# Designed miniproteins, single chains: the designs that were tried, part 11

Each design is a single chain, and the fold is of that chain. pLDDT is the mean over its residues in the fold that is shown.

## One batch from the design tools (miniprotein)

Design m354
Fold by ESMFold2-Fast:
Structure m354 (fold): chain A 89 residues (1-89)
Amino acid sequence: SKAEQLEALAEELLADESLSELERLRRLFEKILELEGDDLAVRNVLAEILRLDEEAAEELRERAIKAGIVDEEALDAALAKYEAAKAAL
């Protein structure tokens, strides 16, 4: 499922010590774009993420979900896994 693919990516991103939180969120949204297809709104969200600091990335995620740009269930599952594993590190 999309949630399983996003969870697997979240685990890989958390295992990579070279990545910042912003870079991990960028990779996660790139995977969402791959799964949902080439949508202009998703591309715009990814472009904004690349220009924001890590503090603002969560607000951009919330906007993307509310706009219907991404699969809310799959994204929530992946982000919950990301946050849980980040807290364990």
Scores: mean pLDDT 59

Design m355
Fold by ESMFold2-Fast:
Structure m355 (fold): chain A 93 residues (1-93)
Amino acid sequence: SELEAEALLAMMRMIVAILKLMKDRGIKLSDEEAKEITETLLKLAEEILELKPSRELLQEAAEVLREAAEILEELGAPKEYVEALRKKAEELE
């Protein structure tokens, strides 16, 4: 359902908000933490795809994943996690 997809997108946005807060405070992210965050975002994106939501919602989810990738890259996350998020964003469009 669209509402269920919106709820999952809201969870992704909350994760990105936490990443922004970490960046603003200069909090260092471990490789394990970067992996767990990446895997969580990828799982949420996959669940959104399975719900077959509007194209508009898929575009918003893709934008959130790109923002997450940018912040993780700035926090020094391994490039493989950044690339995985960017690839998933492309799959959503």
Scores: mean pLDDT 89

Design m356
Fold by ESMFold2-Fast:
Structure m356 (fold): chain A 73 residues (1-73)
Amino acid sequence: SLADELIARAEAAGDTGLAETVRILKEKNLHRYILAVGYAHFGLTSPEAQAALDEIGRQSRVDREAARKALEA
């Protein structure tokens, strides 16, 4: 799954905090936030990632700004 791939990437980078965050999101079935993490921290670009960015942009300005910067990079 995307969550498992992001966990593996975070662990490979030594970011245990990010890996744990993605595990929690997976357990809570928060797929929208998992896509946003991939967008903001791993540069994933897809229609699903863009939809997740738009959805989060309505709830958190900070999360939206981080995801927007990831898309521009």
Scores: mean pLDDT 66

Design m357
Fold by ESMFold2-Fast:
Structure m357 (fold): chain A 65 residues (1-65)
Amino acid sequence: MSLVDKILEYLGKKEYEKALELIKENLSKLSRQDKNLLRGMLLEAKKHAPEEHHEVIDEMLELLE
């Protein structure tokens, strides 16, 4: 399983804190293409996420900039 696939798995399970930790620890290993993909998926996830999860999603979006 790729790093991106693991992050997407956590996002699908709404385990946003685990996704954030994995992104923080592996930020240098993510290509620009990977970061763009994850940012798109996070923006879509934010539209459906409860407000309580928006802060952690926004932190991930900022890291992937």
Scores: mean pLDDT 84

Design m358
Fold by ESMFold2-Fast:
Structure m358 (fold): chain A 59 residues (1-59)
Amino acid sequence: ADPAAIQAILDVYRSYPLSSRQAFVAFLQKELDEAEAAGADPAKIANSRAALEQIEAEL
């Protein structure tokens, strides 16, 4: 996993107001599923999944 890429995703998430964060999580999950289906780079998907796990731990 790339810590800089994970941190960038977390910074974007934390820039949203609390009322918008669940919508962001749903959006990110959908984008990751579409990216996996499209054959995107597994390393990039792993970075986004790691960020999502940290986000879910904060909820």
Scores: mean pLDDT 77

Design m359
Fold by ESMFold2-Fast:
Structure m359 (fold): chain A 54 residues (1-54)
Amino acid sequence: VTPGNGSIRIGDPHVRFAIANGMPEEVARSLLGKTMHLDNVQSAQDVLDILRSL
C-alpha cells in the first residue's frame, strides 16, 4: 500500500487486544514487532483474523 495508513507495526496494544479476544498470550506476543495490513477492516473480527494469519 503506497499510503502508509494501510499498514501498522504491532505493539503492546495489539497484543493485549488479541489476548482479550481469545488469542493465547504466547501466540499474541509472537506478533510483537510484525507489520500487519488493514485492508477493508470493518470489525474486531477482521482485525483478529489478520492477527491470526500472521
Scores: mean pLDDT 73

Design m360
Fold by ESMFold2-Fast:
Structure m360 (fold): chain A 79 residues (1-79)
Amino acid sequence: SLEEKIEEGKERIKELLKRADELYAEARKNDDVISQAVVTVNKGALSFAEMLLERKSSVDLAMKTIEVVEEQLEELEKR
């Protein structure tokens, strides 16, 4: 259902925000300004996705945004 998708999206956003904060802390520790910028942009994308879910508007776009952020953070972790 739409309600189940929204709840799933919100939980995924919480998990990704936690991962983003951990990656940001590591980037700060290493003076890695580029990784800090990448994390900051991805946190902004998650805020946009959360807004879409709260407004129940373009839920598929919100879910796609969450997927893209997850891929970006995974790529950052592998470097």
Scores: mean pLDDT 88

Design m361
Fold by ESMFold2-Fast:
Structure m361 (fold): chain A 76 residues (1-76)
Amino acid sequence: MKEDILKTWEKMSKEEIIKLVKETMESRGFDKEFIEKVIEKLEKSDKDERIEILEKIYEMMKAGPEERKKIEEELK
């Protein structure tokens, strides 16, 4: 499942990835400042770096409270 999602993200444009991240994080009630920082990183990242950021966000969505906090710290 994770590998299939990663392959899908690799086929997406930069604009499609940014839109997906923004909509997903907003729907989950993330802080606006945090969302803006993530989007800024995606805008400045190459394709491989964007996939890594997306993977961390995906893992954060599935993580428990303690692990989620750790991943959020890494995304800062």
Scores: mean pLDDT 74

Design m362
Fold by ESMFold2-Fast:
Structure m362 (fold): chain A 119 residues (1-119)
Amino acid sequence: MEELRRLEREIEEAREKLKEAVENEDWKTASEEALRIGELEGRKMRLRLRSLPSPLEAAELAEKRGWETSAELFRKAAETGDQSLVDKGIEIAEVNVYTAAALREIGEMIDAELAKRKA
């Protein structure tokens, strides 16, 4: 629980820095902060998946998110009892969250800045 709150605070700090970098057209800093948000969101998802009571619940979450490979690995882990498949499913889910979050955060900040300039 304490680790989750720490990650949420670090994400908020990175979002503030990302917004400032986009406003200043500092694309290097904007890219670095977006990647940092991605990494932190990935770690947050890793904690969430590890806290679920069973691999079947992890599979349901992965299916809802469109993470087909992680969902298959979690379902196979539930059938076989192979914990290494759970670990691999979490790794792949973390990478998917990392990539999607980084792209979303920088895109949203660019769109917001362009909307301000149009007004």
Scores: mean pLDDT 84

Design m363
Fold by ESMFold2-Fast:
Structure m363 (fold): chain A 58 residues (1-58)
Amino acid sequence: SMAEKIARFAEAATAAVEAAGATVVSVDGLDIRFSAPDAATLEAALRAIAAAYREVFG
């Protein structure tokens, strides 16, 4: 179901953001809020989120 895919994305995106060195603040469906210490970490986290989205929905 779509709800199951959204939940899977939330889990994958949270793990990916943390693996990139950023800190997850909140997750609400497809809305992931996080904090990054620098621009390089922000870029890595955004790429990781995009990859997680592609894996679940692509």
Scores: mean pLDDT 85

Design m364
Fold by ESMFold2-Fast:
Structure m364 (fold): chain A 56 residues (1-56)
Amino acid sequence: MLEEIIAEVVERIRKAPTAADMHRIIQEALAREDLPPEQRTEVALRVGKVFGDLVH
């Protein structure tokens, strides 16, 4: 499910020791070709929000 993918990526971001590692994880998630464009946008939105909360 899409929510499981988002949860996995979010957990990976939370475990990242630096903002640079978080950026890398986000870029890898956004590059997923196994998701339709609409679902990829949803992942980007939710993952980006978590990144923003952790960095700022």
Scores: mean pLDDT 73

Design m365
Fold by ESMFold2-Fast:
Formats: structure tokens, sequence, C-alpha cells
Structure m365 (fold): chain A 68 residues (1-68)
């Protein structure tokens, strides 16, 4: 749906911006850890443990903590 496409676009933007930020700081370890966290959330979504909205909320929360 159009809503699902918008949510996927937002996920992509959060991932791109956060990884680029960490890479610009030379923190490759943190960039890898963030991508691993994103993968864990996607696995939970695929298993039906969380909703798409919950996945985005957790991802956004983690990204904000990183940019503190």
Amino acid sequence: SAEDQELLKRRGEILSETVEFLRSKGDTRAAVAFLEYASELEEKLRAGEISVEEMLEELERRAKEIRE
C-alpha cells in the first residue's frame, strides 16, 4: 500500500542518515552494531513479534540516542 511504501522509505532514510553519520565520525563498530540492531528488528517483524510501526519507533529511538 501507499502507507507501507512511505514507512519503508522512512526506514531507509533513518538507516542511511545514521550509518553515514557514524561513518563520518570514523565509528565503524557503531555503524555495524546499528545495522545489526536494524536486522534484529526486521527479524522480529518477519516473525510477527512486532508491528511495522513498532519497528520504526524502536529504530528512530536508537538513531536519536546515537545522534545525542
Scores: mean pLDDT 83

Design m366
Fold by ESMFold2-Fast:
Structure m366 (fold): chain A 66 residues (1-66)
Amino acid sequence: DDERALAEAEARGQAHLPLVRNTNEALEKADELGLGDLDTQARIAQLTAQGKSAEEAVKAVVEERK
């Protein structure tokens, strides 16, 4: 049911609060380092979705760009 899908989306919204915060922090840090391109933004979003912190995601992207 669409009603159940909406309730599930709301529950995921609550679970995604830390993820959204980490992703935004990582994107801000990457931009400060000059890594504000779309590829870097996509990679950071992918890493934070895997449970990486903002700091870990930025460090991983910096390592990959060496």
Scores: mean pLDDT 69

Design m367
Fold by ESMFold2-Fast:
Structure m367 (fold): chain A 62 residues (1-62)
Amino acid sequence: MAEEIARRGIEIAREEGISLEEIYRELKAALPEAERAVAEGKISQEQLDIVQEAIRLAEEEL
């Protein structure tokens, strides 16, 4: 499920004209804050899993 959501998110961003390299940079920059947000109970582990999957998918195409 996380993989499907992540893949769709990347496709939408690319359709909006955001490069895969920019998507990757933004996700990598956001990862430490997302990890902190999970630890603080502000977001779910599922949302963090989506961010991590999106990074993995972007790396595969770079």
Scores: mean pLDDT 81

Design m368
Fold by ESMFold2-Fast:
Structure m368 (fold): chain A 113 residues (1-113)
Amino acid sequence: SPLDRVLARLREVRAKLQELYEKYPDNELIRTALELVDLALQFLEKAKQSTDLEEQYSYVRQALAFVEGARRLLEELAAKYDDPEIRSVLADVGEVTAELRKLVAELEQQLKA
């Protein structure tokens, strides 16, 4: 499902962020981005477990907000460091953000039907 694909991609993003945190220890932007990704994963798991369309929409929308927050922090990080690994993770987060926006739009249309 689109939700399973987003969950898998976001778990890959989390793993790459952990690798970045090892490269830049105690970097607060990376730490906060990891926390936001973990929150997004929790809300997407709740969306997957929900049988109610309204609840799924609410959870996916909340997950999108957290992923957008992580993206903004990674944009700030990319501005400070000329690092292709940071740019790679930022690109991956951008793709997850786009997929979540499509899923939010799809769920919103289903709620209006």
Scores: mean pLDDT 90

Design m369
Fold by ESMFold2-Fast:
Structure m369 (fold): chain A 68 residues (1-68)
Amino acid sequence: MRTRLVLREDTVRESADRMADLLAERGGQDGEAVRDALLGAASDFETLYEMMRAIADSAGDELVYERA
């Protein structure tokens, strides 16, 4: 099943949290580590975007960038 993930500039932390939840549901044990890494990068939008994009691409998911 392919999941559509949305990254928004005004809700960056929520977008990161959503991706971490999906990864936790999919893989289980590493969900908290991924959540911590994504939330740690949330202050740098470009770093967060690249991390989320790499995760989505590796999983075959669609990542959509949405401007605030």
Scores: mean pLDDT 66

Design m370
Fold by ESMFold2-Fast:
Structure m370 (fold): chain A 68 residues (1-68)
Amino acid sequence: VREELIKEIQERIERAVKEKGNKGSVLNDVFNEMKAQALKKGLSQAEADGLISAAGAPVFLKEVRKQL
């Protein structure tokens, strides 16, 4: 279950970057939407945050932190 969600998050990041460009705002939008979907599936906020961190942490930290 969690492995499937991590894969789904990674696929959505790649798709969003392809469609809208590689910008911090685009990544944040994907992360927020995936958090909402994880919560709808019955995961806690902490579990949702953990899954997003596992899937996107290297890209998120490098790209978003540098853009701040």
Scores: mean pLDDT 65

Design m371
Fold by ESMFold2-Fast:
Parts: structure tokens; sequence; C-alpha cells
Structure m371 (fold): chain A 106 residues (1-106)
């Protein structure tokens, strides 16, 4: 839903701001504040927008920081590994990010 997407995006933006204040690079995608019960599509769309926002700001997407929700930690770790591999290959795109989330959450 649109509300779920907006909530996920807001949580990711807040998480990035907090992570930068803690000394993490601005390209770190942070899931600590993202509600793991939100629809997978909403989380994937929010991550895609975060990646696009970083690219517009000239910030390299450097990786993923796991959600605080225990049931999503292993899944987000796997997603983070795949995103890092795509970034290193220069193949990071919003579509590739969404595909990884759809695959990992199915």
Amino acid sequence: SEEAYEEALRAMREGRREAVAEGLPPGAVVFREVDASLPNEAIARALEEMAEEARREGIEVLGLVASAAPEHRALLGEVGTRLAALAEAGELSGEAVADIFVEAYR
C-alpha cells in the first residue's frame, strides 16, 4: 500500500540519518527502524527509492544494515551480500534491488 511504502521510506531515511550521526557512511542502507511486518513490495519500493536518492546525491550505496526484527535479520544479511556484489560489479539498479527483495522474501 502507499501508506506502507511511505512508512518504510520514512523509517529508512531516519535510519540513514541516525547511522551517519553514529559514524557510518551516508551510502549505508539502514533497516534498524523498518517494521519487518510491512509488505515486502513496500520495503522493496522504499529501498529502490533510497538507492535512487543516493545516486542523485552522488553517494555510493555501500551496503545494508540489518533490521532490528530477529526474523528478518538473516534475510536482510543475504540481501545485503547480494546488493554489495551488484554494487562492486557496477550493476546496481532499482529493478535489480526490487528483484533481490522479491526473491529473498519469497
Scores: mean pLDDT 61

Design m372
Fold by ESMFold2-Fast:
Structure m372 (fold): chain A 88 residues (1-88)
Amino acid sequence: SGHGKSLKGVEEVDRKAQEKARELLREMGWYEYEDQGVLGVFEALRLGLSDPRYRERALELGRETIELYNEASPGAGRMYQAGLDDAS
């Protein structure tokens, strides 16, 4: 897409979001999703929200991810907001 400079700041936010998702996946025991890049973030949210032991942490991960993306590019977190609304 031509709208959205996916350069420098966004790459750093992607890595930070993936690290946070990886931590949650490790605690849940889903090691096979640990190194799936951006997909790993969505899988951590979906798996965490579906697991009553980790639902609260998944909601926090979602909010932190939204804030990180919105800080790097206004509105970039909206796709994660929509995903959270659909999952609840």
Scores: mean pLDDT 70

Design m373
Fold by ESMFold2-Fast:
Structure m373 (fold): chain A 94 residues (1-94)
Amino acid sequence: SAAATAKAREEARRLLEAAEAATEKYPESGPHFRMLAGTTASALLKKQPELAAEGDELAARAKAYDPEVFPEAEKNIEKAKAATEIYAALVEEE
């Protein structure tokens, strides 16, 4: 569905924007925020067959930001998503 594809892209975009906002406030942790958001966004996009390649590209980029932690985040997407949501909430409170 075109609507499902558009919705997945919009949700992925919001996760990536939250990571950029967190990076602006805490630049030393920027690669970590970008890795978590990219891993979560990749998993979301890969639920749509048409977006599998785009999701794989995001996963590759996320791995490049923090290659040591990426395998753990990829194995536990729910934990990676929860961490991204915590950082987004911290950005909104300030």
Scores: mean pLDDT 79

Design m374
Fold by ESMFold2-Fast:
Structure m374 (fold): chain A 83 residues (1-83)
Amino acid sequence: DKLEEAVGKLYAELLKKYGMEYTALLENYDSKEGSKSFLTATSADGKKELKIEIEKENGKVKVKAELYENGELVEKEEKEVEI
């Protein structure tokens, strides 16, 4: 649906922004309060890891992205997107 398309687009945009290949584990959680999706992607050389969390609430998606290099957090971003 449109919400799933928006979530997929957000993952694709973040992977492209951080230069990551889709070597990722995707987990989805649904509850009465909303749904949450978590993706972990790793660079080909294993030195970078991107962790993305997407939460769905009231027709909006909240996105949190954390970039790790050699196991240390080097960049973090958070945004809200309309579907």
Scores: mean pLDDT 71

Design m375
Fold by ESMFold2-Fast:
Structure m375 (fold): chain A 81 residues (1-81)
Amino acid sequence: SNEEKVERALELAEEASRLADEAFKKGGNRKLVLEAGVTAGVAAVAAGVARTIGNKDEKLIERAVELGEEGLRLAKEALSE
């Protein structure tokens, strides 16, 4: 459902932010940490807006999930470098 997709986007954004913070503390790639944090933040805002308008904007929900997945990818890369 759209509600489940919004929740997934929020979970992805939270995990990305958590891993980006961990990478920052461990001296990971600073540019990737910043990119992961910003991307996760935008994903969280998009998901929050989608929730506020009743989970009706499928394109906004899809974009929030994509941004959450990208933020997580960047955060994992920052931890690896």
Scores: mean pLDDT 86

Design m376
Fold by ESMFold2-Fast:
Structure m376 (fold): chain A 69 residues (1-69)
Amino acid sequence: ANEDAKKSAEAAAKAAEAGDSAAAMTGLYHARQLSDNEEAKKYAEKGARAGQAGDSKEAAKYARLAREA
């Protein structure tokens, strides 16, 4: 579960760094659903909302934090 969550957060970070905020949002919501870690879930939620707003830089930042938690 946590390995799959980290994989989704990594994919979301790459999408956000490429400027694909929609793919970053999708990957971060998926990471949030798969994670059992509350800090990772919080960062994934914040990153997903940033991606939804089109802020790929903030989405990338929170995707990295979700991966590291």
Scores: mean pLDDT 82

Design m377
Fold by ESMFold2-Fast:
Structure m377 (fold): chain A 76 residues (1-76)
Amino acid sequence: SPLEQRLRALQARLDAAHARLNALTDPAKRAQARELLYQVLQLLRQTVQAYVNSDPRVPDLLAQVEAQLAQLEAVL
């Protein structure tokens, strides 16, 4: 399904973002990247909760996760 493909792509992007974050040597940049990652994970947690509650906004929440993850990727 399109949703399953989006979730697989998000997982791959999160794994890549974690690897890049762990490679950062500048403590200040690493702290900023960790803060952005925590925001992505918080929104993803809210999206999962919406899915469990059969909330019709799940596709829109996933788009927000994808957008926030792109912001994290831009600073890595």
Scores: mean pLDDT 86

Design m378
Fold by ESMFold2-Fast:
Structure m378 (fold): chain A 70 residues (1-70)
Amino acid sequence: SEKLEKYKKFVEAGLDLVRAYREKHPEDKEGVLRVAEGVIKNAEAAYKEYPELKPFYEEAQRLLDEIRAS
């Protein structure tokens, strides 16, 4: 599905953005959390429509939990 591939690329780009932002702004935990929360919300919406995107949703949750713990 063209829509599935679009969602996959969007979530992948979002996860990369969170990691890049965290690397560039390691002391801006609040900013990193806002970006991560946006990505997880999008990953959850995509996963609910396309179950095969579950691994991206789980990765987004893991990343958010890791940031909260740091």
Scores: mean pLDDT 80

Design m379
Fold by ESMFold2-Fast:
Structure m379 (fold): chain A 79 residues (1-79)
Amino acid sequence: MVREVAEALVAAIPDPELAEQVRRFAEEVIASTKDPIEATIKIADFAGKQLAKQELTPENLERLREADRLAREFAEKYL
């Protein structure tokens, strides 16, 4: 679940350099954080800050909706 949310968020970032930064951050968080809820929150927060710097296309908005759906399903299952 955490990796799926991270991949969806990376796919939503139109700038390939920022997408790479989010991907690297997600890998580090997944490797170092054993709590999947904490990992998901950290990755989502970082990705959201990067996305705020970008112009979003309709395709990227759909990817964000998918990431939000997965994050909500995760929260419902574990919260």
Scores: mean pLDDT 71

Design m380
Fold by ESMFold2-Fast:
Structure m380 (fold): chain A 74 residues (1-74)
Amino acid sequence: SHMRKKEVEKVYEETYKETLDYLRNVVKTDPEGIKKIREEGKRLIERGKREGDELLIAKGEGLLEPVEEAENLE
């Protein structure tokens, strides 16, 4: 439980940072790539919820949240 929460946090933080780096470098030149990241993030969250896989949810959130923040959607 305790170690699992740390693994979830690490996956989220690493994926979030990687997604931000991608957005900083390509957001002006790859709108289709941004759309694909958003769809992948949603897909991973939904799959993680279905399978009870907290690491998949963390990865999906790390993809989705930076995209939504960059688009000022929340």
Scores: mean pLDDT 79

Design m381
Fold by ESMFold2-Fast:
Structure m381 (fold): chain A 73 residues (1-73)
Amino acid sequence: SSSLEKTKELSLELLSKTYLDEEELKELEEAMKESEPEIAKKIKEAVEKSAPKEESERLRRELEERRAALLAE
């Protein structure tokens, strides 16, 4: 019955398991604006699960740089 809903659910599940680039995240944000609020929330949740990997690496780099600066000063 809800073939579209099943397709979206599958896509969200794949997104949660797949790492997303910044460009892909931007495209998803644009899609969220065109989607209903309920669907936008699901996309946001899937993106959050994918984004942590990149965010984790960025945070680690920033922390290392900050620590190095503190140790030098």
Scores: mean pLDDT 61

Design m382
Fold by ESMFold2-Fast:
Structure m382 (fold): chain A 60 residues (1-60)
Amino acid sequence: PAAQVRDEILASTRYWAQTDKEKALARARAGIATAVELGLLSEAEGRETLDEVERLIAEL
């Protein structure tokens, strides 16, 4: 389900952002784009997930 995919992307981003925020963001963008292309996330859900990723990185 979309929520599980989102949670996995956010957890991965939080982990990788501890060492390199820019690479963590790039990884999250690639993961979201792939999930949308595979139909695991809608375009709207992908955009919402990216917004959450950007907020998470800004807070770290």
Scores: mean pLDDT 84

Design m383
Fold by ESMFold2-Fast:
Structure m383 (fold): chain A 95 residues (1-95)
Amino acid sequence: SKQEIIAELQRVLAAGEPRLEPALAALSEEEKERIEKEAKEIAELVYKALLGDKKAQEELAEFEKRLLEERENYTEHQIIYFGYETYKKLIELLK
């Protein structure tokens, strides 16, 4: 159910909080703004994919493929903050 998905995302965010403070300290304000924008776009894609949008499912799969291929171009802090913001925005869309 929608409530079960929200509860799981909230649990993941809570577990990740100890890693969030070091990530926030390491990232510039410009990097945070870029990550927040990308996280919103991906959260919207995930939301549409969950609703059965085939195009969104395909775009999400291509994003995951590119992320794996380009993993070395990202810092651990960028990945942590991106994940946090994506889950936060997805929770808001699911409410």
Scores: mean pLDDT 82

Design m384
Fold by ESMFold2-Fast:
Structure m384 (fold): chain A 81 residues (1-81)
Amino acid sequence: SEETRRMIEGLEKAIELAKTLDPSSAKALVLRALEELRENAERLGLDVEELDRIYEQAKKSSAEEQIELLEEVVRKLREIA
């Protein structure tokens, strides 16, 4: 859908921005993006339980690992778009 496409584009920009930020700022950006994805999981056709697991893992992860987790979710979104 157009909405899913716009969301993917926004998330890809957020990922690239996070890679240029300090770890604390990158973590805040990525966690916010994952939280928004969790809140919209059903509407986007994502597995809610899988997203919950990814979010919980991200909270305990380094900035680099959080970025990788967000990239994984974006990959899943592309598959269902």
Scores: mean pLDDT 84

Design m385
Fold by ESMFold2-Fast:
Structure m385 (fold): chain A 75 residues (1-75)
Amino acid sequence: FDEEFEKVKKEVEKLIDQGKKSKDKSEAVALYLEATRKANEMYLEALKRGDIESAKEALELAVEAARANLEAQRA
């Protein structure tokens, strides 16, 4: 699971980075929504395992993606 968690974490971080670099608002929003979706899935899987530290990390990523989405919509 540690390997799977780290892989998905890097995917979420990559999606957020791609969204920030996108010149198209609609593309940025879509990337941030996908990042939020993946981060929420990580959060639920960590909770099922009782891994509170991983759940906290996943939740922080989901919040970051959601905040970036809101900022992209405001621009």
Scores: mean pLDDT 82

Design m386
Fold by ESMFold2-Fast:
Structure m386 (fold): chain A 90 residues (1-90)
Amino acid sequence: GPTEEEKKRKELLEIMDNAVLLYVQGKISEEELEEIAKALAELLGFDPEHLLELVYEQVKAVKLSGEKLSEEEEKEALKKVEEFKKKNGL
């Protein structure tokens, strides 16, 4: 139902948030960020070019806000992103 679809969307957006933060902190490459974004677009049924645009807008917002992951949060974010990549053949 709509509740399960909303839950799935939230989980995928949390992967995007983690990937953006890891990229801003220099822990993943731009190529890896774009690969994750394209996989997320496929799963969400969105245009990959449009989602990439949103990802780069989020990168700018994070840089302006000064939002950062702690060392522990960074390790957890890397683990979540790697699990996402493995599940999606990346």
Scores: mean pLDDT 84

Design m387
Fold by ESMFold2-Fast:
Structure m387 (fold): chain A 98 residues (1-98)
Amino acid sequence: SKLNGFFGMKSSEIPLTKLSIPLSSLLRAAENQDVAKAEEAAKKLLAGIEENKSKLTPSTLYAMQQVLKEALKLIKDERIKALIEQVLQFLNQVLQQL
């Protein structure tokens, strides 16, 4: 898929599996328009970001933002868009606190 390909290109910049795994799950759920799986993945991703905040680099945060912004261009489901926008907002908040 286009999103999976783009994520693959950025995956080396997101080395923490607690972030890369739920991010990949969120992208897959978004492409499949699976709201329930997207909600589960987004919750795990938000928790992973908070728990690993001290290990996050600006490069990792930027890579995650780029992947999610590309997802927003392709996703039409408003509930999934809202979940992705929530994650983007939290990533921006973490970036501002570094």
Scores: mean pLDDT 83

Design m388
Fold by ESMFold2-Fast:
Structure m388 (fold): chain A 97 residues (1-97)
Amino acid sequence: KRAEVEEGWKKWQSLSPKEQEAVIRSVFQMADIDQSGEVSKKRFRRLVTSSTSEDPLKPVFLAALELLPGDVITEEQFISTVKSLTLEQAVEAYLAS
C-alpha cells in the first residue's frame, strides 16, 4: 500500500545517481535473458514480483513498469522512467498494478 511505496522511495532516494543506475541496469540485465536490449514488460514484472528478497525497491520498479507504454521496454526507457519518477506517480502506478 502507500506506506510500502513511501519506504521504497526513501530507500531509492538514499542511493547516489551512480548507485541508482547500477541497480536499474543489474535488474534489467537479469530480465534480458536473450541479451537483445529489449525485455517483455510482462516478463520483467514477473521477475520483480517473484523475487524472494524483501527488496524495498520492488514497489519503485513495479510503478515504473506500470507507467511505461507498450509490451516491450528498452534499458534506456526503464532508466529514464525510474529516474524521472515522483513519489505521487509511484504511489498511483503501484496502486494501479
Scores: mean pLDDT 74

Design m389
Fold by ESMFold2-Fast:
Structure m389 (fold): chain A 85 residues (1-85)
Amino acid sequence: GGFVDLAAAQLEERISELEKLGLATSECINILKDLLSSVKAASTATELVNAAKDGLTKCLKQSCGVCESVAQALLGAAENYLKDK
C-alpha cells in the first residue's frame, strides 16, 4: 500500500545518502539494506512494525547510532500508522 511504498522509498533514499557521504560502516548499511528488503516484502502494517523492530535490534547490537536512528524513526511511523487504523 501507499504507506509501505513511501516508507521503502524514504529508507532507500536515506541508505543511498549514507553510502555517498560515508556516514555509516558497511555493516550498518547492510543492516539497513536488509531492513529495506523486509519493508518492501511487507504487505501489512504489522509486518512493517516487525521489520522495523528486527532492524532496530540489529542496529543496537552493532552500536550503530545512525542505523538505530533510522530504524527507530521507521518503527515510530509504522506504529503511528497502525494507531490510525
Scores: mean pLDDT 81

